Designed miniproteins, single chains, continued (5). Designs and how they scored, part 28

Each design is a single chain, and the fold is of that chain. pLDDT is the mean over its residues in the fold that is shown.

## One batch from the design tools (miniprotein)

Design m17002
Fold by ESMFold2-Fast:
Structure m17002 (fold): chain A 72 residues (1-72)
Amino acid sequence: SDARAQAYIDGAERLLKEGRYDESIAFARFALREATTPELKARAYRLIGEAYMKKGDFEKAEEWFKKADELE
């Protein structure tokens, strides 16, 4: 459900802010499983990209940001 996707996105954003990057990625992936709209999927993709960026994995970050951009 999109409501569950939003809850996972909110959790991923909190975890990202706390520096818990792997847990943030896991929550954003849970959001992708629940999301039915391009908007929610794009938000989850951007969160995964930002987490990889903060981990220093710039190649993976670029891949996920590209996925987000392709939804619009």
Scores: mean pLDDT 88

Design m17003
Fold by ESMFold2-Fast:
Structure m17003 (fold): chain A 58 residues (1-58)
Amino acid sequence: SAAFKEGVRRLEAGDWDGAVEAFKKALEADPNNVEARNALVAVLEATGRDAEAAAVRA
């Protein structure tokens, strides 16, 4: 998806907040996108947003 690709692009650029928003957008379009969910959780945990990561895992 375009949103997932944008998330990866922003992650490579060090735009952590932009990557989070793009991966959330990808999950809104496809809630079963395991790659987007795993990437979102990883970025949230890496940036200390542990409560948000736990909510995504639930």
Scores: mean pLDDT 83

Design m17004
Fold by ESMFold2-Fast:
Structure m17004 (fold): chain A 55 residues (1-55)
Amino acid sequence: MWEEQLLRTLEAATRAGLLEEVNNGDLDATLALLRREAPSDPLLAEVLAILEAKA
């Protein structure tokens, strides 16, 4: 349930350009940030998986 909500929010934020401030929308930079936190945060691990699938 929260997974779909998180996916919608992330997709909307990416499309709206919210994540573009992270190295100007650089997917690699975004993935690096998520990988740094994912090992200790299962929520961010899911976000990382979603972005990797989108890439």
Scores: mean pLDDT 59

Design m17005
Fold by ESMFold2-Fast:
Structure m17005 (fold): chain A 64 residues (1-64)
Amino acid sequence: MYVDIKVTVPKQYIDEVKAKIEEAGGEVLSVNDDGTITARVPESAVPDIAQLASLHGGTVEILP
Protein backbone atom coordinates (compact mmCIF):
# COMPACT_ATOMS: atom_id res chain seq x y z
CA MET A 1 0.00 0.00 0.00
CA TYR A 2 1.02 3.66 -0.35
CA VAL A 3 1.53 6.07 2.55
CA ASP A 4 2.08 9.81 2.68
CA ILE A 5 5.30 10.87 4.39
CA LYS A 6 7.02 14.08 5.46
CA VAL A 7 10.83 14.09 5.15
CA THR A 8 12.93 16.84 6.75
CA VAL A 9 16.60 17.10 5.68
CA PRO A 10 19.17 19.88 5.17
CA LYS A 11 18.58 21.66 1.83
CA GLN A 12 21.68 20.18 0.15
CA TYR A 13 20.15 16.66 0.43
CA ILE A 14 16.70 17.45 -1.01
CA ASP A 15 17.62 16.23 -4.53
CA GLU A 16 19.14 13.01 -3.12
CA VAL A 17 15.97 12.26 -1.09
CA LYS A 18 13.77 13.09 -4.12
CA ALA A 19 15.79 10.64 -6.24
CA LYS A 20 15.39 7.92 -3.58
CA ILE A 21 11.61 8.48 -3.42
CA GLU A 22 11.28 8.25 -7.22
CA GLU A 23 13.59 5.19 -7.39
CA ALA A 24 11.35 3.45 -4.82
CA GLY A 25 8.26 4.06 -7.02
CA GLY A 26 7.05 7.02 -4.97
CA GLU A 27 5.75 10.46 -5.98
CA VAL A 28 7.02 13.80 -4.64
CA LEU A 29 3.96 15.91 -3.73
CA SER A 30 5.70 19.08 -2.49
CA VAL A 31 9.14 20.48 -1.62
CA ASN A 32 9.40 23.42 0.79
CA ASP A 33 12.26 25.90 0.97
CA ASP A 34 12.98 24.86 4.60
CA GLY A 35 14.12 21.36 3.55
CA THR A 36 10.76 19.59 3.96
CA ILE A 37 9.53 17.10 1.34
CA THR A 38 6.03 15.58 1.26
CA ALA A 39 5.69 12.40 -0.78
CA ARG A 40 3.50 9.35 -1.42
CA VAL A 41 5.57 6.17 -1.28
CA PRO A 42 5.14 2.40 -1.06
CA GLU A 43 5.00 1.50 2.66
CA SER A 44 7.88 -0.97 2.09
CA ALA A 45 10.10 1.96 0.94
CA VAL A 46 9.73 3.94 4.21
CA PRO A 47 12.66 2.24 6.08
CA ASP A 48 15.13 2.96 3.23
CA ILE A 49 14.01 6.60 2.96
CA ALA A 50 14.17 6.97 6.77
CA GLN A 51 17.72 5.57 6.82
CA LEU A 52 18.84 7.99 4.08
CA ALA A 53 17.28 10.93 5.98
CA SER A 54 18.93 9.80 9.25
CA LEU A 55 22.36 9.59 7.58
CA HIS A 56 21.98 13.31 6.76
CA GLY A 57 20.62 14.36 10.18
CA GLY A 58 17.00 14.32 9.03
CA THR A 59 13.70 12.67 9.98
CA VAL A 60 10.73 10.92 8.36
CA GLU A 61 7.12 11.10 9.63
CA ILE A 62 4.18 9.06 8.33
CA LEU A 63 1.27 11.44 7.78
CA PRO A 64 -2.32 10.59 8.83
Scores: mean pLDDT 82

Design m17006
Fold by ESMFold2-Fast:
Structure m17006 (fold): chain A 86 residues (1-86)
Amino acid sequence: MKLIITLKNLSPAQLTGWVLRAIGLELDGYEVEIKIEGDTLTIVIGNLSDEEVQEYIDWAREEKLRGAQVEIVIEGDEIRIEITYP
């Protein structure tokens, strides 16, 4: 499955953490693309299992419980998660 995560209003620490996560995923053999525009980060992961995708959905739901605005869209083999931090 393909996962697209867009994160908005990131702190510098959160942005750095996601860049390091993207590097780690690429080293683990995932197909990863990252785009950074100011405090917005988009990460695309091309080869996740259904179980790994569910972990990201669960994480996004936890971020919503912590006060973030979260949108999740599922379209065939593509999942889009948009998170806007307070």
Scores: mean pLDDT 86

Design m17007
Fold by ESMFold2-Fast:
Structure m17007 (fold): chain A 70 residues (1-70)
Amino acid sequence: SKEEALRAAEGALKGAKEALKSKNRATALVAYHEAQEALKMAEEAGDEEGIRLAREAVEIAKKALETGKD
């Protein structure tokens, strides 16, 4: 549902921001996968706001992967 997709996108965005602060690559990898799943759910549900938030989560998670260390 759109509501479930939106909730997943909001959760993924929060997770991505926390991963960026963690400076931990493993945490960033988990956040990146969760953000990609949230984006897929939002696209399948056709939720414009969910898609927007999930895309932001993916970009933040990518930065977390680049700056994270093992």
Scores: mean pLDDT 85

Design m17008
Fold by ESMFold2-Fast:
Structure m17008 (fold): chain A 111 residues (1-111)
Amino acid sequence: MAEVLVFGPPAAVLGESDPAVVAAAKEAGRATAERLRALAAERGLPVVTREAEGDAATIAAATQAFIADALRIAEAVGPDARVVAAMLRQAGYFLGTAAVDTPEVRAIAEA
């Protein structure tokens, strides 16, 4: 059975030193995480929360592990586009890059 992975609030955003940009990215990540929890609850899926911690190298390693887990979960859950889009959006915020910027993914992440 699949689990939905959610990153908690990160200690830092990889590659970014502007406090305002870091704060905005953390808030966007938090909002996406809450959306992921809501979608998981609608599906009756268990949720596992992880927190990014430490320096840039530690955060990068944790983010890559999260992406690997997200892909594994997406494969196991199948084509629930809402869950997959939300996971990819969250990963994009931690990397300082928008994940998948389609109108559908944007609407799901922002709703």
Scores: mean pLDDT 58

Design m17009
Fold by ESMFold2-Fast:
Structure m17009 (fold): chain A 66 residues (1-66)
Amino acid sequence: MSAIEAAVRVTGLPRELAERVVRQVLALFGIDDIDTDIASLPKEVLRALALALGVDEQKLVDLIKE
């Protein structure tokens, strides 16, 4: 599952807004592939993404297990 799709599922935000937030967070960690798989992200990046999206980190972890 891409990081964008995971962000949409966990937040309910429109894809366009979720993509914008994901892009900004990934860029902070030097990740330029916006279609990157969320399961491949380091824990620190997942935590930063959860914080930026305003969701519990556990919600993203649970999506990775699906």
Scores: mean pLDDT 80

Design m17010
Fold by ESMFold2-Fast:
Structure m17010 (fold): chain A 75 residues (1-75)
Amino acid sequence: SDQIEQAARNLVRSAQTPDGEDNVVGTVKMLIKEGRLQEAIELARIAAELARKEGNDKVAELAEKLAKEAEELLK
């Protein structure tokens, strides 16, 4: 959804600050804790794609890892 894409863009933008990686981790972990696994996976995947387009490979790799962890919880 457009709202999840906008949230992902905001996370990638904030990740250019020193604490930005913690914002990505914190948001995805919050969604996982609330049982919103599908939204956590979607947010993490969109964040990874946007981070790679912006040249932020570190945030992209982090988001890809979080997406895989959330996918494991669906099994």
Scores: mean pLDDT 73

Design m17011
Fold by ESMFold2-Fast:
Structure m17011 (fold): chain A 115 residues (1-115)
Amino acid sequence: SSVFDRIKADPNDAKALLELGNIYLSRGELEEAREYYEKALEIDPNNYKAWLNLARVYLAMGEFEEAEEYIKKAEEIAGKDNPEVLGMRALLLRAQGKEKEAEELIKKSEEVAKK
C-alpha cells in the first residue's frame, strides 16, 4: 500500500507522516513538508532525523532562527557530534555566510562518518 493508504488507515502513523513530509520536501512543496514533519514530531518528538528535516525546510524558506532551533532539538537527541547534525549545522552556517565555520564542521562530519 502507498503512504497515503497508510495515513488513511492510521492518521497517527508517525513513520508514514515522516515519509509524506519527505515526499513533499523532494518536490519543493515546503509548506506541506513542514505540516507533515510537525505532525510526525507531535507523535514522536525523539526522532532527531525529523527535527533535521524540519530544519532543512526552514533553511530552504530562509527562516534561519527556526532552522537553528530545530538543529538544537536534534542535537539534544542525537548528540552534537552526530554526522547528520553536524552536516545540517554546516548548511545553516553556509546559508548565513559563515563559510570558515561551515568548512570546520563539514571536515568534522566527514571524519566522524568514516568511523
Scores: mean pLDDT 87

Design m17012
Fold by ESMFold2-Fast:
Structure m17012 (fold): chain A 58 residues (1-58)
Amino acid sequence: GDETIKVILEDIKKKIDKLSDEQLKELIKNLEDFLSKVSGEIKEEVEELIEELKAKLE
């Protein structure tokens, strides 16, 4: 459910600084695919996370 998704997103956020560029690119792709399946608050959190991950690759 949504609570499980929020826990996963929070865990990802805590690990961002430890991910390789390859892992970041794969995660971005997976999150972009996931965006098509979510709405509301979860969609906003996923979009924010994608932006943060993209910033790490620049």
Scores: mean pLDDT 78

Design m17013
Fold by ESMFold2-Fast:
Structure m17013 (fold): chain A 65 residues (1-65)
Amino acid sequence: MEEIKKKILEALKEAEKLGKEGLTAQELASLLGLSKSTVSRALKELEKEGLVERVGNLYRLSKKA
């Protein structure tokens, strides 16, 4: 799980660098070669930890300090 969370954070950093507002769980699943359910679970944990925020169906790195 921790390795999956790390990959998600890296993908979100790259998306932000490319000027994207965020990525959907399905986009992350496709990019990482993971199931949507696995990515969604990891995203929920990251959001609960305050490392990721959700804007509609998009996930991005949290603005919290």
Scores: mean pLDDT 79

Design m17014
Fold by ESMFold2-Fast:
Structure m17014 (fold): chain A 75 residues (1-75)
Amino acid sequence: MPEPTEEQRKEAKKYAEKAIEAIKKGDKETALKYLQKAGSYAPEEEQPYIVAAIVYLEEGRDEEAIKYLEKFLEL
């Protein structure tokens, strides 16, 4: 099934990219906000990658959070 819409998939990836930039800048609050938006737009099958990134970021494991977001962007 190709839906959600192409626009929703683009928004999910856009917010994931913004989250990676925020993590690299040490702005955890902004990164979490962008991850929540990415998850709301992401297809259900791809949401576990965003959830994993949120969990790692909450644990202060920023490098692991970025790796899961990079995997999400490759989908």
Scores: mean pLDDT 82

Design m17015
Fold by ESMFold2-Fast:
Order: sequence, then structure tokens, then C-alpha cells
Structure m17015 (fold): chain A 66 residues (1-66)
Amino acid sequence: NNVNNNLNNINNTNNTVNNLRDQMTQDSTDTLRQLSSQGQDVANAQASGLGKKKQDEIDKLVNDSS
């Protein structure tokens, strides 16, 4: 019984991490899909802007940690 409980806890933790990653990916994808519905040019321009902003945030965190 305890072994099964420990395995379930590990599986639940993995599922939680995977669900968070999936939700983060879906949020980004949904934003791009919504923008795409307004026109391909607008969607492409916004997607490029969002990608650049996210990369800048990552670079800042890395530099601040270094």
C-alpha cells in the first residue's frame, strides 16, 4: 500500500509539472491563434514581438544570476 502511494505521489508530481508546462504552452499558442484570427500580418508582427520580449526577459535573468 505504501509503495503504491509513493508511486502515485511521484506520478502526481510529474503530472503537475507536465500540466503547468502544457498550460504555459497553451497560453502562448492561444495568444498567437487569437492574433492570427485578426490577420496574418498582424499575427506575425505580434508573434515576433512576443518572442523578442520573452528572450530579453530570459537574457536578463541569466545575466542577473551571473
Scores: mean pLDDT 64

Design m17016
Fold by ESMFold2-Fast:
Structure m17016 (fold): chain A 80 residues (1-80)
Amino acid sequence: MIIQAPFTDISTLDKEALKKLIEELIKKYGKISKIDVVNDSTLKVTFENGKTVTFTLPTGTPNRSREATKYIKDYLESLK
């Protein structure tokens, strides 16, 4: 599964929508087991049941996309 984020940097990140989306994925697939940063705009998340979900940010502003990706990674790591 690939999830396209509707933001290009951390200042436009809808944190509440992100939290709800992650909670739904955890409810469906189980706990987060692994998080991999593929690049500055892509995160790969592996769940307890072996399911992998890829979060992709729009390719436009690499530095800002990197900050948003880092925020998402840090949030996901806090849920392990």
Scores: mean pLDDT 68

Design m17017
Fold by ESMFold2-Fast:
Structure m17017 (fold): chain A 72 residues (1-72)
Amino acid sequence: MAEERALGVALWRAVAEAAERAGVKEAAELARRLAEAVAAGDLEAARALAEKLEKLLKEHEEEIKEALEKLL
């Protein structure tokens, strides 16, 4: 449903803000674009962005987790 999609969008927006606060602007940009793709229902774009984002999140996992914890 649209509401479930909105929760997914909110999650990726939170990840984007956490990445930006952690100084990983590339991950923040990818997370924002992923949120937009999820909102649009563009599964192909969402998958491609998620793969790129996962690599960056694993590289900066600790920094992004700390930033996300402060955001929440």
Scores: mean pLDDT 75

Design m17018
Fold by ESMFold2-Fast:
Structure m17018 (fold): chain A 75 residues (1-75)
Amino acid sequence: MGEEAYEKLLEETVEPPLKEAERLKKEGKEEEAKKLKELAEEAKKTMETTPGPIPWFEKKEETLERTKEIVEKAK
């Protein structure tokens, strides 16, 4: 598994919280949007510093699960 697999996992991990953050920001939910942006940045940093591929899949699952929690809390 090479650089392309890492880039795909990083994108699949980071894009959902960033997309939801932008949506929530448009809705005036600034605090939840900020939390999602911070979650995406933390996930990116962790994946950049952690050898994969299994830790990368685990971080993706954790990040997406946390994204759902923040989105639900914002409702």
Scores: mean pLDDT 78

Design m17019
Fold by ESMFold2-Fast:
Structure m17019 (fold): chain A 80 residues (1-80)
Amino acid sequence: SEAERERIVRELELLLLNAQLFNAPQEVLDEIREAIERAREADVEEARRILEEATKLYREALEKREKEIIKRLKELREKE
């Protein structure tokens, strides 16, 4: 249904806002923006797939950020 597609688009927009809040790389932000645009014109099945892939991209970016923080903490310990 169109209502389901609209909900998926809103969830993608929330993913974008969260990615901006944790300062995700520009490439990740751009891919989520493109996913929003594609989902708006897709059918419900394709929009759901787009949301799944965007969510995966978001999770991978968040995990990479966590690893960067851990690396930074290790460097601070070694410098002390």
Scores: mean pLDDT 83

Design m17021
Fold by ESMFold2-Fast:
Structure m17021 (fold): chain A 70 residues (1-70)
Amino acid sequence: ALAATLAQLAAVIASLSAAQKATALGILALADATGALTTAIETLVAASQTLSPTQVIIVAATTIAKAQLA
């Protein structure tokens, strides 16, 4: 489960532009600092199956914001 999710996350990150990678890594760093890292990873992986890289980043950022407000 987690290992498969991490492998998919690595593939998603590898497919991003340099600017998108920087944004994604920033979101993951913020998620890690706030204890929402697992939620961020799961959201990025799920979104990557149906959405563009830009939309994946937006969905992840929204999920982290909601987790922080809870």
Scores: mean pLDDT 64

Design m17022
Fold by ESMFold2-Fast:
Formats: structure tokens, C-alpha cells, sequence
Structure m17022 (fold): chain A 72 residues (1-72)
């Protein structure tokens, strides 16, 4: 889905602006879960990225994304 790819690329770019680096698999997983939120996906992603930054996390892998309180 082009919508999934757009959301994934947006997450990776916004994460970099905040000093976070996502693995390809982690970005894909987060985008897949957030896509279910429709119009709220980007807003929710911003909140998650700010939370991860506040925790001092620099590299985000699949395990980190799986531990987030996200829709299944």
C-alpha cells in the first residue's frame, strides 16, 4: 500500500529530526499498527516519538515497537 509506505517514510524522517533511528522492520511494524487509526495515525506517531525521545532511546527496533501500547 502506498499509504503504508508514505506513513513509514514519514515516521523515519520525523524520528531522525528527534534524534531517533528506526530499523526498517520497526518502522514498517509501527506504520502497520498506526495505519488502523486513519487520520489520527501521524498525530499518534508524533506522541510516540516524543515519548521515545524523553526515555533517551536512540535506536528503535522491533522489540521496542512491540512493547508500545498500540492497537493490535
Amino acid sequence: SSELEELKEWIIEKAKEKGLEFTEEAATLLAQRLLKLGDQAKEYAEKILEMLKSLGIKKVGVETVKSLPLPP
Scores: mean pLDDT 82

Design m17023
Fold by ESMFold2-Fast:
Structure m17023 (fold): chain A 75 residues (1-75)
Amino acid sequence: MKPLTEEQRLELMRELARISDEVQAAYDAGRAAGLTPEEIAARVREIRDKLYNEFKEKHPEFKEELDALRARWDA
């Protein structure tokens, strides 16, 4: 398969940064709500999964890259 173009790579990096910000916001909200570390981790995983699935739906060309990144997080 041909690699992603530079433009596609920049788009991927921008969206990953946005997802990272949402994950951080979820951690902060969970702590403010008095959730346990386990509850915060579960919520963060749910939000990451949702955002990654939404990104793959909008940009199916990034599916392989996103699935590879997700696999590294689950290791």
Scores: mean pLDDT 77

Design m17024
Fold by ESMFold2-Fast:
Structure m17024 (fold): chain A 57 residues (1-57)
Amino acid sequence: SRRTLLRVAGHEMGLSEGTIRRLVETHSEEEAARRLAELGGISVESARSVVRALRQA
């Protein structure tokens, strides 16, 4: 499930699965959400949902 979430998020944001995984694994939830939102062109709130889903899977 985590790989499927990474794939879907990557396609939506135009980011590689590795980039998303690295951000989530090397930063706090808030920092990961902020960076992911900036890189992916989505809201911080949407990015936070993605980070939480990936951490729970």
Scores: mean pLDDT 79

Design m17025
Fold by ESMFold2-Fast:
Structure m17025 (fold): chain A 75 residues (1-75)
Amino acid sequence: VSEEEIRRGIADIVTAVGNVLLKKGRYEDAVAAYRKALELDPDNPVAWENLAIAYEKLGKTDEAEKWRQKAEEAR
């Protein structure tokens, strides 16, 4: 496998961890996980959408709107 494939695979795992944290209400930890996933794979609309949700839950509306717009533009 290529370095790109490995990086993408790790990003998918980290995104899945973020999804579990988000479901558990651990919003700050979910944000950290999604940000790590985006460092590995910047083109990840699922991470963008869920990062927006996590920021919204934290009351960081400006950050939430930024990531929501980015997710919508990717469509």
Scores: mean pLDDT 81

Design m17026
Fold by ESMFold2-Fast:
Structure m17026 (fold): chain A 75 residues (1-75)
Amino acid sequence: MLEEKVEQLEKAKEIAEKEGFSPETLARIYTQLAKAYLELGDYEQALEYARKSIELDPTNEEARKLLEEVEKKLQ
């Protein structure tokens, strides 16, 4: 279920933050969280994680596309 995916990704995020994973790896985790929250219809969380991903890796095209998609849903 989508809720299970979000739970697993949230745990992955906590581990990556505690272990000091690279900004690129953190950005990928944030991108996956944004995608999962978008699929759940939680646009506020999707927007937050997409922004965090771009902040860590401005070259992440997937995160930029997700941000654009979420912003369209919020209009």
Scores: mean pLDDT 81

Design m17027
Fold by ESMFold2-Fast:
Structure m17027 (fold): chain A 64 residues (1-64)
Amino acid sequence: NEAAKRSAEAAKKAAEEGDAAAAGTAGYQMPLESGNREAGREASQAAAKGDAEKAAEYAVRGAE
């Protein structure tokens, strides 16, 4: 599932830049590709709170 891995990778990169919105967007797209909607919701909520690291963590977890 290369698309899901690519989205998780984008979320990590955004988190390293401190861009919570970008990390959340990548996390939201990942579950559409992998089917893990719960992880995407959690990533989006973390991004809304400004937590880029947590958003990336949920995106990576959902891609597994």
Scores: mean pLDDT 68

Design m17028
Fold by ESMFold2-Fast:
Structure m17028 (fold): chain A 55 residues (1-55)
Amino acid sequence: IDEELEEALKLFKEGKEEKANEILLKLGREYAGNEEVERKLYEVSQEINEEKKKK
């Protein structure tokens, strides 16, 4: 999970937003109800949203 989250964030920073979102959505679906994973997904999503504000 940490590796996939790291990859998603890296892809987003490289401008590959669609691929990054695809990974995050996949993880969110696979780990629905897992508090630890949901928290990590939320934190990564917040970081991505902050990057989008630089648009």
Scores: mean pLDDT 75

Design m17029
Fold by ESMFold2-Fast:
Structure m17029 (fold): chain A 72 residues (1-72)
Amino acid sequence: MERGKELAEKNKKEAEELAEQVYKRALEVDPSLVPKALAAKDSLAGAQRVELEVKKLIEQHEREIQEQLERQ
């Protein structure tokens, strides 16, 4: 339990870096997601929440692109 506290703090830093990667990906896939990612970046507490939502939107967009490619 005590060591879990230290891990939680480290996970916070990793989540911030992950959010930056997701933000860059959103910029390339869908620019409309950028304002959402930026708002979460300004708030460290909300970074994880937006990461999950942005990831879901990116996955949906990626699936639609793949379906179009398969159709041809």
Scores: mean pLDDT 63

Design m17030
Fold by ESMFold2-Fast:
Structure m17030 (fold): chain A 64 residues (1-64)
Amino acid sequence: ASELEAGIRHLLAGAKAYQDGDYETAAKHFEEAARHFRSAGNEDVARTAEQLAEEAKKKLEEKK
């Protein structure tokens, strides 16, 4: 399988975790997605995934 395919799988898993309120798992999947997208040469998509991971981390802090 390609790095792009792996990135998409992690992106979808992260989105599901985010919807379920599992922001810690969501952030991890988005970080993995960004790594795979960067390895595939898709810098713009990798940056978007990094921003999604950061957003999930913000939700984790704001849950107080």
Scores: mean pLDDT 83

Design m17031
Fold by ESMFold2-Fast:
Structure m17031 (fold): chain A 99 residues (1-99)
Amino acid sequence: MESARAAAEAALRGGTEAARGAGGPRGAAAGAAGAAAGAGAWAQAEIAGAEGEAARRAAEGAARALEGAAEALAAAPGAGAAGAEAARRGAEEARRHAE
């Protein structure tokens, strides 16, 4: 119910935080931006009242984008650990709602 919308908003915050922590125009920054976009799409789907398969696909896309961002941030020199952690939490939440 409202938990899916709250989760999508939390995932968007995680992706946005990851984007801020990525630093510079490198792969980590691009991955974090993609994660914010994916989480945003999921949040928009929840706001629009998407259900069933459409909602699951949006959550799955957000989870994959956030997982990629977390991995890129963790591997990037000088990347913020807080950003990687936020992306990981967002990915876990999105993955739960992809079911």
Scores: mean pLDDT 64

Design m17032
Fold by ESMFold2-Fast:
Structure m17032 (fold): chain A 57 residues (1-57)
Amino acid sequence: DDRVLQAFALAAEGARAARAGDYDTAIALYEQALSLVPGSALLRRNLAAARAAKEAA
């Protein structure tokens, strides 16, 4: 599924941004990924973690 593939490519970029401490970019990429696959518990978890990390920074 092209949409699922695109979503996980965006999520991989988001994870890379989060590891670099760029939480704004990570949040934006996870939100885009979740818009393509709204039922993904993994993407919701990663988005929540990125938001929490930004608030703690």
Scores: mean pLDDT 84

Design m17033
Fold by ESMFold2-Fast:
Structure m17033 (fold): chain A 56 residues (1-56)
Amino acid sequence: SAAVARATAIVREALAAGLSVSEAARLAYDELIAQGYSEDEADGAVVAALIELGLG
């Protein structure tokens, strides 16, 4: 989904910047909420992104 792709990109950028996995996940969640995704969609997308990146 578009939300998962966005979450994955945000997590990758945050990790590249030296943030922890938990900080990267929080940033991805907050940004998806800011972009108009629901809490359930944002949470699901972040979880899926972490699994795809081998961090879940």
Scores: mean pLDDT 87

Design m17034
Fold by ESMFold2-Fast:
Structure m17034 (fold): chain A 60 residues (1-60)
Amino acid sequence: MKKVLIIVSDDREEAVKKAEELQREKGYEVFIATTDQRDLALQLAEQLRAQGYDVEILEL
């Protein structure tokens, strides 16, 4: 099962840096959302889980 991480943060620079580290070290597919987009992040997580992805949400 493919693993996907959704990072929710208002600090775009921190979120991008963390995403790049996790993609390089663990091979996760990473999406970034702002806190205002939290509901959209949850909807995306549900859609990806329905397609067989293991999805985790990380708030920074």
Scores: mean pLDDT 80

Design m17036
Fold by ESMFold2-Fast:
Structure m17036 (fold): chain A 70 residues (1-70)
Amino acid sequence: AEELREEAERLRERARELREEAEELRERAEKEEDEEKRKELELEAEFLEGMAALLEGMAAFLERKAEELE
């Protein structure tokens, strides 16, 4: 059970890193004057946000499984 919680915490930490990177990309997009480059930065940020959400979902699943094993 503890191992699942530790894995969930690692996934949540990685998700935080991805969300921070996505925020930096969105800030860069806001300052980008080239519309095509702006769209690329926004798409990359959206991808990282999606990945973070997936990792958060996996962490929640592992947390639930840890509770079921206790």
Scores: mean pLDDT 84

Design m17037
Fold by ESMFold2-Fast:
Structure m17037 (fold): chain A 65 residues (1-65)
Amino acid sequence: KEELEKKVKFYEITAKASQDLADRYRELAEKVKGEKGERYRRMAEASQKTADIANKKAEELKKKL
């Protein structure tokens, strides 16, 4: 099950990195006005979705361990 454990760790790392990125873009969106702020907000949403998907994948794989 080493391959499955490695995939779980990969998704957990990806989820954390994407969540951290989403948090940073969210902070930037609050500090910047206009179109650039809206762009950061969209990037935060995209990174959050990536984090959510990676977390779900990690949990699905953990159930197979």
Scores: mean pLDDT 83

Design m17038
Fold by ESMFold2-Fast:
Structure m17038 (fold): chain A 58 residues (1-58)
Amino acid sequence: MKLARAVAPVPKQNEDELALREGDLVEVLEEVDENYVLARNLTTGEEGLVPKSALELV
């Protein structure tokens, strides 16, 4: 399981995106491209696209 932490709040702007609070732990499910991953928020159970720049690997 590949874990990452949100280093900043991420607002949901599109329906396929994942909203994150700073410090939220996510599981990286799939790398979509160089800039985005599909991730699951371990606190909420929601899934969606997250910019890699908002994540720190743990």
Scores: mean pLDDT 81

Design m17039
Fold by ESMFold2-Fast:
Structure m17039 (fold): chain A 73 residues (1-73)
Amino acid sequence: HMTPEQLQDEVDAALVLMEVSLAKKYKDKLTPEEIERIIRRAEEVRARSTNPRVQKLLDEAIEELKKLLEEKK
């Protein structure tokens, strides 16, 4: 059903969503630069995703991290 490349993109999405969740939980331990790196990674994975539900979750996660970054600046 899914190609190996598509499966890898789904795995990358799951890992990035976990990173975003942990970044939100432990925001006081992260620098603005670390949050910016997670945002860039999430945007890269979002660009490769073909699953609409995953795309929506990544979009929401990216918005959440951008809000955290703005609060730290």
Scores: mean pLDDT 80

Design m17040
Fold by ESMFold2-Fast:
Structure m17040 (fold): chain A 56 residues (1-56)
Amino acid sequence: KVEELAKKVSDLINQGKYEEAARVAEELSRVAEKNGDTELAKRYQRLAELLREKAA
């Protein structure tokens, strides 16, 4: 599931769909948080922020 979402983020970035990629990255952050992986959650949260900046 995490691998599938990570691939989706990559595919969206390659398509220039940064806003959608940011949403999926935020979803990955939530999944990592639920799994107790706070460091991975922070990394995906940071990725979502960068993608949103690029979309704007």
Scores: mean pLDDT 81

